# Designed miniproteins, single chains, part 54

Each design is a single chain, and the fold is of that chain. pLDDT is the mean over its residues in the fold that is shown.

## One batch from the design tools (miniprotein)

Design m1862
Fold by ESMFold2-Fast:
Structure m1862 (fold): chain A 97 residues (1-97)
Amino acid sequence: ALELLEKALEYAKKAIEYLKKGDVKKALEYAEKAKDYIEQALSQLDKNSKAYQLALEALKYVNAAIGALKAGDVETALEFLELAVEYLEKAIEELKK
């Protein structure tokens, strides 16, 4: 699960990078990849663990960002992607304990 969350974090950061460059299409592509890796990680994590709850929050924010991107709300999408990054970093840190 750790490597999957690290991949999700990498793609979430790429989504932010492309969004800041005005490339909404690539931002959406990378946000969708981040979502896929979080969902794969959640399938491997104990549902009662703190890491699972933190990864689930990250998934919630990635889904919200994808919705905002599809609606053309770039500013809201950026805020949600930054929150997703924060929760992914917390989930990764929890797994490294």
Scores: mean pLDDT 88

Design m1863
Fold by ESMFold2-Fast:
Structure m1863 (fold): chain A 72 residues (1-72)
Amino acid sequence: RESQAAVVARYVGERKGWSDAEIQQLKDALTQQLSQVPDDQQPQFITQAAQLSLQAKNVEEAIQGIKKLGQS
């Protein structure tokens, strides 16, 4: 079994050419934010987080954007 956070982090990291360490950082950030999002809102959050991360210049920008998204 693989979490949605792990699937998204791997997908984004492969598309962006990020390292395994950077993918792990993105996975950890997604896992942390998802744990705070209500179950009914998780699909929307995952979709927005994936789109935001694909548009980010680096993993730090992606993580910051995900944290801001979680505050909405």
Scores: mean pLDDT 81

Design m1864
Fold by ESMFold2-Fast:
Structure m1864 (fold): chain A 63 residues (1-63)
Amino acid sequence: SGAALAVDLLVREAGLSREVAERAVALAQKGASREEIVDLLRAAGLSEPLAEGAAEGVLKLTA
């Protein structure tokens, strides 16, 4: 449930493709660090502060 919400928020608020959003959520579900998720989001084109905020949100929703 939280995973689906995290994907939708990344697509709608961060403007990410669904593929990238699903990859970020999958990393969080596998226990990836905040740093690994931030690196993925930055590679997808997010600025550092947006990537950090998005990664924190994903980790909270997938906890």
Scores: mean pLDDT 85

Design m1865
Fold by ESMFold2-Fast:
Structure m1865 (fold): chain A 94 residues (1-94)
Amino acid sequence: SRDVQITRSMLSGVDQRLQGMQDARNQNNQDTVNQSRSGVMGIIQRGRDRGLIPPSVADQFIQQMQNATTMDQMVDITQQVRQTIRNIYRRLQS
């Protein structure tokens, strides 16, 4: 279905940004982490707008990401976002 394809695309986008964020964190590159953070927030907002992520869940992740002060917090939140999208993807396939 279209929702399966969109969710797979969102998961791929989060995976790419998570990898980039982890690499940038290991290099202590805050600017690259911040760019990846903005990308993740964009994916969450698109998932919300498309009805794939519940508004309350999306808004919570966006708030957590905006309030994150360390690279480790941003990576942790991105991992939680990834798991949430992965769970949505699995449910859509069942």
Scores: mean pLDDT 87

Design m1866
Fold by ESMFold2-Fast:
Structure m1866 (fold): chain A 70 residues (1-70)
Amino acid sequence: LPAVPAPASGVEAIEAGAALIRAARELGASDETLQRLEDLFVQALRSDLATAVALVAEMQRLLDEEAARR
């Protein structure tokens, strides 16, 4: 199979999404925030790379908002 430079971006996006959910749980984020993060992560898993990156960015924004309430 030909070597294609980095789908590493896709793997990194999924790893980042999983890390954000873990960080939110450790922070003690609300069930509502956790549900929204999980919904966005599931959408990212079913989306193309560009959409997945955008959804992970939205997850980061939600976590930053939750952290700002602490």
Scores: mean pLDDT 73

Design m1867
Fold by ESMFold2-Fast:
Structure m1867 (fold): chain A 98 residues (1-98)
Amino acid sequence: MAEELREKLEELASRASPADAEKLRELGELAVQGIEGVEKLGKENPELAKEAARRTGEALRGALEQLGAASETEVDAQAFLDAGRAVLEAFEKLAEEF
């Protein structure tokens, strides 16, 4: 899962402006580390890992909704919205695996 997410985020970064691509790669690496952390936790405590993945997904969904509403008026944040949705999908799938 983490490797698949890393590939998808790199594809999205390649479509962004050079400045946005750098930030997307940095944020993407943090997101991948988050997925890897939950996967590792799941080997020791699957119930806690499932809850962590679910809560992270809910928080990210709320953040994406707020970002989408804010970007409506001024800036094309589409690359960041698409990246955030990819991360959300990864956490939701991970929660279903436990």
Scores: mean pLDDT 74

Design m1868
Fold by ESMFold2-Fast:
Structure m1868 (fold): chain A 95 residues (1-95)
Amino acid sequence: MKTLTAKELLAYYEKLLKLLEENKDASAEELLEKIRETGIEMGMPEEVIEDEVELFEGIYAANNGDVKKTVETYIEMLKSEIEAIREHIKLEEES
């Protein structure tokens, strides 16, 4: 398995964030397909892709199948993760 860098993970999360913001009216099934497809196209490890799929499915279940609430929640989580990864990269580059 190829070692995933923090910068590669950041790029994937930034692409997912943009995808979700552009597809707020999509179905849960369409969003799950897009999450998987984007990860595959970006060369993400299967484990990373499936973790994101499971996270989306968990949020979807927690919101009783409300896609709009799921997307809003997942966007906020992705924004939080993106900022955490950016800070990690900054600290590594400034070390």
Scores: mean pLDDT 82

Design m1869
Fold by ESMFold2-Fast:
Structure m1869 (fold): chain A 63 residues (1-63)
Amino acid sequence: GDEELLEAARKTLEAAKNAKSAAEAKSAYHQGLELIKVAEGEAREEAEKAVEAAKRTLDSLGE
């Protein structure tokens, strides 16, 4: 349900922020994009934050 999507989005955001490699950051980025396609409201907003965080992590890793 929506609660599970919100939890998944929050976990993806944490994964994006804590990614230590380009592969981990790319994984979080793709997961965030998939969540955006199906999530609504708060869950979608968290998924969008996860995608943005993954992009910033990739930039910080020289990607």
Scores: mean pLDDT 83

Design m1870
Fold by ESMFold2-Fast:
Structure m1870 (fold): chain A 110 residues (1-110)
Amino acid sequence: MDALARALADIIGLTVTELNRLREAGELTEEKIRELLEETARRIAELAGLPEEEQRRIAEAARTVEGLEEEIRRLREEGAPEALIEALETIRELRRMYEEQLRREREAAA
């Protein structure tokens, strides 16, 4: 694994650890998922060497699965590093999984 891919994987690992901690504590909410994934996406963009304006755009895109899909498409068209693309695809999948988990928990409680 190259140095960038390792650094991005480490950041994602910390995010997964915090999401699991929040879930175990019964504190996992859509707001906390959003805040944590936005910050993770911003840090990923920063580590990939993107300017602050692009870091903010990527963090904003991480608010929704659709926003991440559009940003990933744009970055692929611009020839962004594959490690960055894979990291953002992982954030998109994490968002999808945790949103689905919260939906099922709400339905089970109703």
Scores: mean pLDDT 82

Design m1871
Fold by ESMFold2-Fast:
Structure m1871 (fold): chain A 77 residues (1-77)
Amino acid sequence: MEELEALAARAREHLEKAKEAFERGDYETAWEHVLKAGEAGDEALKLARDDPEKSEELRPLADEIRELAKKVVEALA
């Protein structure tokens, strides 16, 4: 489905931008991108709910977004 693929691509793009911002100490920009990655990732997972293969493919992406979000929150605290 084009919508699922577009959401997954958007989540990956924002995740990479969040990682870049985090590595340079720009935690505010990292937080903006990790939120956008999470929103797109959650929408993709909802669309993949009845497709076990697609859900499995998206799991590592969702896990990376969650891990980075925790690190960004810790850095901002």
Scores: mean pLDDT 83

Design m1872
Fold by ESMFold2-Fast:
Structure m1872 (fold): chain A 96 residues (1-96)
Amino acid sequence: SIEDEVLEVVKKAIEEIIQLLKDPNATREDIDRVIGKAVLEIEDLLSKLTPEQAKKVREKIINLVKELGKKYNIPQEVLDRIIAAIKGVADDVISR
């Protein structure tokens, strides 16, 4: 399903961000690039859904990000940036 594809994009992006957070040479820009790529993929997938379906998937994404952030001790600043970016592209799709 499109929902399963979106959740898989989110999981892969979080995995990449975790690896970057462990790398002392990684920059904020490297993390922003991973977030940017993921939100473009999420926007494309969500655009195939109705606004009502996209709203439900948005809530599932946010819950998954919060759950993975707690599980892997991702810094709150990074989590806030991920959630803000996802909300932005999802709200754009929902407002269509």
Scores: mean pLDDT 86

Design m1873
Fold by ESMFold2-Fast:
Structure m1873 (fold): chain A 95 residues (1-95)
Amino acid sequence: SHMDEEILKVLEKLIQELEELAKQTGDKGMQEVLEEVKKLLKLYKEGKATIEQVIKYLRGLAEALKRTAKPGSILQKAAELIEKAIREIERILKS
C-alpha cells in the first residue's frame, strides 16, 4: 500500500542516519541498535510484524537508550533519531 511505502521510507532513512552515526564513533552499542532496527524493518517487510508492534518496540528501544546513555552521548542521539522516526510514522498513520 502507499502507506506501507511511506513507512518503509521512514524506517530506511532511520537506518541510514544510524549507520552514519555509527561510522562517526565506532561504538559497539551503536552497532547493536542498528542491528535491532534492521531486524524490525525485515520483520515488517516480511509481514511478520505489524506497524503497531514496530512502533512499540522502537519506543521501548529509545526509552532504554535514554535511561542508560550519558546526556549528549551518541546513544542519546540514536534515541532521538528513533523518536523522530516514530513521530513521522504516527503522522503517516493519521493521514
Scores: mean pLDDT 86

Design m1874
Fold by ESMFold2-Fast:
Structure m1874 (fold): chain A 90 residues (1-90)
Amino acid sequence: MEKLKKGEYLIKLAEYMEELMKRSRAGEAGIRPTTEEQKELAPEVLKIIAELQKLVQKYNLSEEEAEQKLKEIIEKYREEGKKLIEEAKK
């Protein structure tokens, strides 16, 4: 798989998760893909959220702690995606 395409995919996952976090704060619950791209990303985002929910249950995390963990996941995906895109440009 080309590094550029993989990097772009990871950035899109981070962007979609960030959008879902904003929607949740506005009282809009759940994964609601509005574009074909979001529909393609939704299964992977669901897996990420399911793993986060396991951590929330295991460590009895608060809503604020769960949001912080999601922010950490988003940041990791964004940085990994940027790194792959930069490597592909070399």
Scores: mean pLDDT 77

Design m1875
Fold by ESMFold2-Fast:
Structure m1875 (fold): chain A 59 residues (1-59)
Amino acid sequence: MWQQLQQQGQQALQQGNYRQAGDLYDEAASEAFAAGDLETARQLSQQSRQAYLQGGLPP
């Protein structure tokens, strides 16, 4: 479920692992999209981009 991936992403973000956090949020967004939850998918995609940007990585 996307909720577990989101929690893992939050933990990675707290550890300063921005690339890992971005990847996890992106995976969570894909899972939410596959489940038909487009609003949650959009939100998680934004969190992924934000994580990459915080790490100085391209979104």
Scores: mean pLDDT 84

Design m1876
Fold by ESMFold2-Fast:
Structure m1876 (fold): chain A 58 residues (1-58)
Amino acid sequence: SDLDELTRVGEAAARAAKEVEATPQEIAKSAHYVLENYSGASLDELYEAVKKRLEEAK
């Protein structure tokens, strides 16, 4: 897998988790979904996608 892509998803998930109260399991599930479905996306796009997923998981 692309290490840069994985790093961007991790950064986006960390930023989203600071704003949306979520469990480690919810964060991991949302990050996994975004990693699989948002290939080539920017950090900002990944951040918004993870944040939306975390909000929907509640």
Scores: mean pLDDT 79

Design m1877
Fold by ESMFold2-Fast:
Structure m1877 (fold): chain A 88 residues (1-88)
Amino acid sequence: MMEELAALYLSLPEEVREAIRRAIEEFEASGEPLEPLTPSPLSAEEQVRALLLHLPTLPDSAWYPWALWFLRTASPEAVELLRELARL
């Protein structure tokens, strides 16, 4: 896990981190299949960093849906990285 991303995640308001954790729980509970190959020019770290920087700029009503959308559309490596951060 990148120390920079861990620090960024922990700097988020608790309500944003709660929204991320709830989205992860819903995504896992839904039993959704492995994502098809998604051509993304961004690394897993870049995808997660973009999410963590963007979420606190959104209204609170958007935090959970945006995090859930990320989990459904991001690369599998980015999803795993976000799950690791959410365990902090």
Scores: mean pLDDT 76

Design m1878
Fold by ESMFold2-Fast:
Structure m1878 (fold): chain A 65 residues (1-65)
Amino acid sequence: SMAAEEARKRADELLATLEANPSLSPQERRAIGGQVVDYALELTLLTGDLRVHNEAVQRFVEALA
């Protein structure tokens, strides 16, 4: 699915931005993290794979530590 591919790509780009930019403010990190969760949920709904949502949430929590 093109929609699933786009959601995955967008989530990966946002996660890479969080990982590459430790100088982002807590507010900016929270905003980007929210978008990652939204795209991961969309991808989960399109693919039916709950692991996508769980893995994205775990990576986001670890990125905030």
Scores: mean pLDDT 72

Design m1879
Fold by ESMFold2-Fast:
Structure m1879 (fold): chain A 105 residues (1-105)
Amino acid sequence: MKEAEEAIGRALTALGRIRDQRLYSASSSKASDPIGAETARAILELVKALEEAGQPVFAHHLAREASRHPVADAEAARYLSEAHRTVGDRDLARRWDDQARQLAS
């Protein structure tokens, strides 16, 4: 129970910061920089925390929003694949896994 409450607290704090930074603001079609591996890993960790907190809709929304941005490398694509797999979006997870293999080539 304590771990679930801590995960909820972390997820709410992270969502508050994302909201305050207007990451969910009406779509700017131009993200200036691609998502690197460190950022993609942080997104995966937040997606997992949201799922553990019983917030699957927010977890899915975060994973899908992240997938709208270009990725810098194969590692970032692999983290996004795992995020989509975590939320049950197996088709997007497979597409990101294929993208990771393409980038690793």
Scores: mean pLDDT 69

Design m1880
Fold by ESMFold2-Fast:
Structure m1880 (fold): chain A 63 residues (1-63)
Amino acid sequence: SLEEEVRRAFEAAGLTLTDDAVKALAQAISTFESEEERRRAIRTVVAHYRAQGLPPGAVVELP
């Protein structure tokens, strides 16, 4: 599922998402029609949080 793909991408980057954050991001990313655009969106979001200098294992929450 897209939720599983999002969760795995953040885990691979050393970050943890809450279940609510996974659902919210997956819903937003699902608006992209192509698989390439969805993968790009996931990479962009992960890179954004990594660039903020969060420590390994940091829990990411969305509003």
Scores: mean pLDDT 76

Design m1881
Fold by ESMFold2-Fast:
Structure m1881 (fold): chain A 84 residues (1-84)
Amino acid sequence: EEELRKATLQPLEDLKDEVAETGYKTGKEKGAEAGKEVARRLAEIPVRDAEAHGAEPGGLEGLKKYSEEIAKAGEEAAKKGAEE
């Protein structure tokens, strides 16, 4: 079901956008390293939450991959913000 897929993935997509925006802003204000650190920390939230709720190993693997994509987007945004 498309609606169910959107309900499951939309929060992660929203988080990716939020992490990129926060990374860019922090990178611009405090430098690339500070922005990257914030982005990595925020990207770990979905994985930590899933582990706390007893996520199955297979589901956790997929979530970890998405978390890595979120972190990468935030780190790239932080570098861009710092460089202007």
Scores: mean pLDDT 75

Design m1882
Fold by ESMFold2-Fast:
Structure m1882 (fold): chain A 56 residues (1-56)
Amino acid sequence: GAADRAEAERMVELAEERLAQGEPAAAMSGAHDVLKHYGHFPELAARAREIIERAR
């Protein structure tokens, strides 16, 4: 639903922010949580995978 999507968007944004702040481990953890719980939103799953790749 819309509430689930908004929560997933917030989680992706926080993970992107953590990566930008030099916290790759925290960013990867957040991105994996998005894939685990919100992988059914393809655009958010794609952003989460990009975070994981950039954090390597």
Scores: mean pLDDT 85

Design m1883
Fold by ESMFold2-Fast:
Structure m1883 (fold): chain A 104 residues (1-104)
Amino acid sequence: MTKEEIEEAKKKLEELIEKGELSEEEKYRGEFIFTFSTAYLEKKSLLAAIEAARPVFLAAPPAVQEELREALIKALKAHGFSEETAREYVEKALAGASAAEIKK
């Protein structure tokens, strides 16, 4: 995915949110994905991307928070982390630890 494709998709998501065409769950899921993807492309760090998307995660309903948590764990595992390490890093990042603090 290019930065241009993500930016275009983000604009369309924001338009759908303003029009009320998305469910609350779809709004939070979409905002999280676009915030995460934009930060990951710019910073080249999964943990920094989680940090950038944390405010959206915290505002999401509990069911969406659980879906996003599992998706993040799956994403870190796809990048070569063990399930235990992926879960630890995701939980620390969502709790407010910076990417630099987690990697120490």
Scores: mean pLDDT 73

Design m1884
Fold by ESMFold2-Fast:
Structure m1884 (fold): chain A 72 residues (1-72)
Amino acid sequence: APPPLLTEEEMLEVVKRHIDALIAAGVTDKDEILEEVESVIRLLAKKYNIPDEKYQRILEKAKEYIENYVPP
């Protein structure tokens, strides 16, 4: 059976939760967070056969989320 279809917003929510988990685990370097997040998005894209256009939009929004994170 084909894998379940995830919406762009559902994938973005998964990615944001992963970013939040990394920050909670003490990862504060934005470049390190981005590297880990790109790896996760790549794995999801491969697993669910995500179109390149959708993949790029998710990656861009993930980058914006990380860049807007200001450590206290």
Scores: mean pLDDT 75

Design m1885
Fold by ESMFold2-Fast:
Structure m1885 (fold): chain A 105 residues (1-105)
Amino acid sequence: MKAKEEQREREIKEILGLPEDASREEIEKALEEEIERMAKEMGVEPEGLRIWIEAAEEALELQKKEGLSDEEAAIIAFKKVLEKAEEKGLEKLKELAEKNLKQAE
């Protein structure tokens, strides 16, 4: 478990172009900046992109555990995103989730 967390932190630093000795605060700041940049490119709220990423990770874990198809995993992810977007009033994320869910179904 501890070695897996260290590996994940290393991968995050590499993806963000950070040095190996980057602090957790520097990693969190770089992640927040990257989330804001990606959210702007996708036309969603930054909080919406975080919800999207979390739902995608949960769907991938469920796919591995239950042997779901890529299509089934995607539908589960989009439904979770839509529910959270409606709960939080994230209209741009809601529109993106509805569009993707309609395309996947």
Scores: mean pLDDT 75

Design m1886
Fold by ESMFold2-Fast:
Structure m1886 (fold): chain A 67 residues (1-67)
Amino acid sequence: SAELVERALVRLAIETGASMSAEEGRAIHRALVAGDVERAARLLARGFGLSFEEARARATEVIREME
């Protein structure tokens, strides 16, 4: 759900101190809703400065919570 994705992105912003544009947030939202773990992980790693491994784990967690 949109609300669940929004909560996950806000939590990541707090944890990393990173700022993300609305366009970047929408791209991540679309990838997560589509269940595209690899794309979501790449976008999260770039946007929040996470390792790809950490970003993939976070993307997987959010997608699982939407099921």
Scores: mean pLDDT 81

Design m1887
Fold by ESMFold2-Fast:
Structure m1887 (fold): chain A 79 residues (1-79)
Amino acid sequence: MLSDEQIARARAGVAAAERWVEEIKDKKLSPVEAIGLDFLALALDVESDMLADQDPETAARARAVSERLREIVRRAEKE
């Protein structure tokens, strides 16, 4: 079970990731950057699963960011 402080930090982290994704969504990625984004997407999936019972709204937001990161990586690999 997560503390209120841990949930607040998770919310801040997800919000920061959402802003960062909007900045990079149209940029061309190097192969190393694409690998880094894939690992970040995996980390966000884990956070989403951990938050699902206590903060389903933030869990859904983390999942959405993870899905967007995977789409950015997929597009980079196809170009």
Scores: mean pLDDT 79

Design m1888
Fold by ESMFold2-Fast:
Structure m1888 (fold): chain A 87 residues (1-87)
Amino acid sequence: VELLKERKYEEAIKAAEERLKEQPDDRLALLIKFSALVFTEKFEEAKEVLREIQSTEFSVQPTYDEVSPFLLGSTAMAIGLLRQYEQ
């Protein structure tokens, strides 16, 4: 069952990367990729994606309407996990 969970996150990363090929500043795709990387314990890659989110979306004009509350919750938890990793 652990293996199926890992595969799910890898598929989420692939889907997000496909969206990013069409729209490199797609906030939703970046958030999905960031969360999946944190949950698969790829913290260094997750840090790089978080920097892209900070640099591209939050610095320009954040859009809240398309971002699911569930995705926001999982992203906040992922940020918390990443911060604990940095400690």
Scores: mean pLDDT 65

Design m1889
Fold by ESMFold2-Fast:
Structure m1889 (fold): chain A 61 residues (1-61)
Amino acid sequence: SADELADAVRRAIAAQRNAGLTMTNALANIQFDAMTKDATLAERQAVLQAYREAGYEVTVV
């Protein structure tokens, strides 16, 4: 579901930051595209917002 995908993204970002790692905007865009390839519009929008709320510049292709 949209909420489950968005939550998974938030948890992954939090885990990465807790490990002292940072993700580039370019990598965030690649991960967004891969994760949402076959997702519904609602799921894509939820994941997009999760990345943007975390401070990443992600665009839909």
Scores: mean pLDDT 79

Design m1890
Fold by ESMFold2-Fast:
Structure m1890 (fold): chain A 68 residues (1-68)
Amino acid sequence: MSQTLRDIADRAEAGLPAAAGWPPEVLRLLADNLRELAQRAKALGDYETAERLQRIADELLALADEQA
């Protein structure tokens, strides 16, 4: 279970440079999804993965705000 969430975090971090070109609405939707996954990771006791997912979500929201 935690392995899948870590894989998602790794892929999301790797994709951040490309995300700067994505529409703000897509960035916000992805941030919401990552926050939901972060809560799931926290519920499973995987606080490290939860923190990573939350950080990526915050970065996506910052990119959306820069475009607005």
Scores: mean pLDDT 79

Design m1891
Fold by ESMFold2-Fast:
Structure m1891 (fold): chain A 75 residues (1-75)
Amino acid sequence: MTPEERRAGLQELAKALEKAREIAKDPSLTPQQGLDILKRTLEEKQAELQERFPDLEVKIEVLSPDHVVIEVRRK
């Protein structure tokens, strides 16, 4: 895997996080519904990246809608 490929994967995660945060801020949603949407969106993206880059370990932890930890490393 090239550094460029890893950077592209991280950018895709960043975009997914930004999109999910915007959706989670919808005032018609309860805080729990917003958090569930954020978690689901990031889990789907994690699975997609894991399939595309099987030599990468991707870990995503959602602590709150405004606090998400993403760790990416080589296996």
Scores: mean pLDDT 73

Design m1892
Fold by ESMFold2-Fast:
Structure m1892 (fold): chain A 80 residues (1-80)
Amino acid sequence: SPEEKARKLIEEAFKKGLSAKDPDEQYKIFKETIKKLVDSGELTPEQLGVLISEVARELKLPTELRQIALKAFDDVLKEK
C-alpha cells in the first residue's frame, strides 16, 4: 500500500538521521525523503504528517530530530 511504502521510506530516513552528526545533515536527509513522498501524490499532506509523527514515536526519535523532520515537512509544503 502507499502507506506501507511511505512508512518504510520514513523509517529509513530516520535511521540515517540518527546516524548523522549534524542537524543540517539530518534536515537534508529528512527533506529529501519527504519531498519524494509529497511529489508522489499517493498520500495527502495530512496523512503524511500523521505517519511522520507515528514513525518518530515508534523509533523513539529524540525531540530535536522530530522537530527537524516536521520543519522539513513544513518547508516542502511551502515550496509548492
Scores: mean pLDDT 85

Design m1893
Fold by ESMFold2-Fast:
Structure m1893 (fold): chain A 91 residues (1-91)
Amino acid sequence: SKRREAAIERVRGLLDAAYRRAKLEHPDSKEIKLTREEVEALLDAASDVLTPEERQIMRDIAREKLAGKDEVTFEELRAMVDEAIRRIKER
């Protein structure tokens, strides 16, 4: 689906933009971290381009992998988003 491919590319673009911003703020950091508030804002922005079903998949995987964390590494966030995209593509 062209719509699904466009939505996935938009989600990846949001993730890349968040990384570039965090890296600009912390250029010498070996590990980039995002607060829970920053992660929630990113997921909300991603939800705007996803269908209700795709949004639910993204939220379920985020809950599974990120629940109870006040800070998340960008690597953990990227892995979670990649898993959500994989699940969306399989359905």
Scores: mean pLDDT 80

Design m1894
Fold by ESMFold2-Fast:
Structure m1894 (fold): chain A 97 residues (1-97)
Amino acid sequence: EKEKLLEELAEASRKRREANRNRDWAAAAKYTGEEAKLQLELGPELYSEETQELLRQLARLAEAGDYAGAWELLAQAAEEKGQLELAAYYRAAAARI
């Protein structure tokens, strides 16, 4: 079970990186949500409560096909951490879907 989840996480991560390279922002958001879901299944205790909530919301938005919403959620999280350049990048990705 754990080995299967690790393989699925690695594959989702690979597909997310590929989508980002191809500027396929919808696919990148989809795989980001799949990674979030798998991370929660593997070990929610590895994350703060705030990060767990972020991962749950990302997984939910991606599953619903709200890829622009997933990017905007990531942008808000980055902005709260003072990562303004990263937040701008995520908002630009949302705008291109």
Scores: mean pLDDT 85

Design m1895
Fold by ESMFold2-Fast:
Structure m1895 (fold): chain A 76 residues (1-76)
Amino acid sequence: QKQIQELLQQSDQLLQQSQQYDQLGQQLRDEFLKNKDSLPATRASSLGILGMGYTSQSLIYQRQADRLRQQALALQ
């Protein structure tokens, strides 16, 4: 039972990190859209790359959280 609780806590922590990275990606997109007419092309490109990086990391954390949750369920 202690191992199940630890896996669920780790899964929840990773899910929270995933949500934070998703929000950061959305904020970068919103910033780009609001300032698109005033942003140099090079800076706009950098915001796009950084936003994609945050989205990619969010998906990695979500998959890790899912694996830990599945392990916890298998131990029940």
Scores: mean pLDDT 79

Design m1896
Fold by ESMFold2-Fast:
Structure m1896 (fold): chain A 82 residues (1-82)
Amino acid sequence: MKIPSIPAYSLLPALTDYAVNVDIPKAYEKDKELTEKLIVHMFKVLAESGLVPKEWLRRFFEKVKPYLSEEAIKEIEKILDE
């Protein structure tokens, strides 16, 4: 078993949990529309980067669904299905 140097994505669960539990709720209370647009944009950037597994993006999507409109949900589903 190779002891990996810590890859950037190994820190993503902790960063994701903080974003979902602290940053996203605070932003959503201030500006719902801007917060939804930023979440959609983040999914586009991360999916295009190839730096994170698609399975991680799907798990993150499930956690942020409460902060998304039906239209934003459909847009992210399209990104993840490509």
Scores: mean pLDDT 71

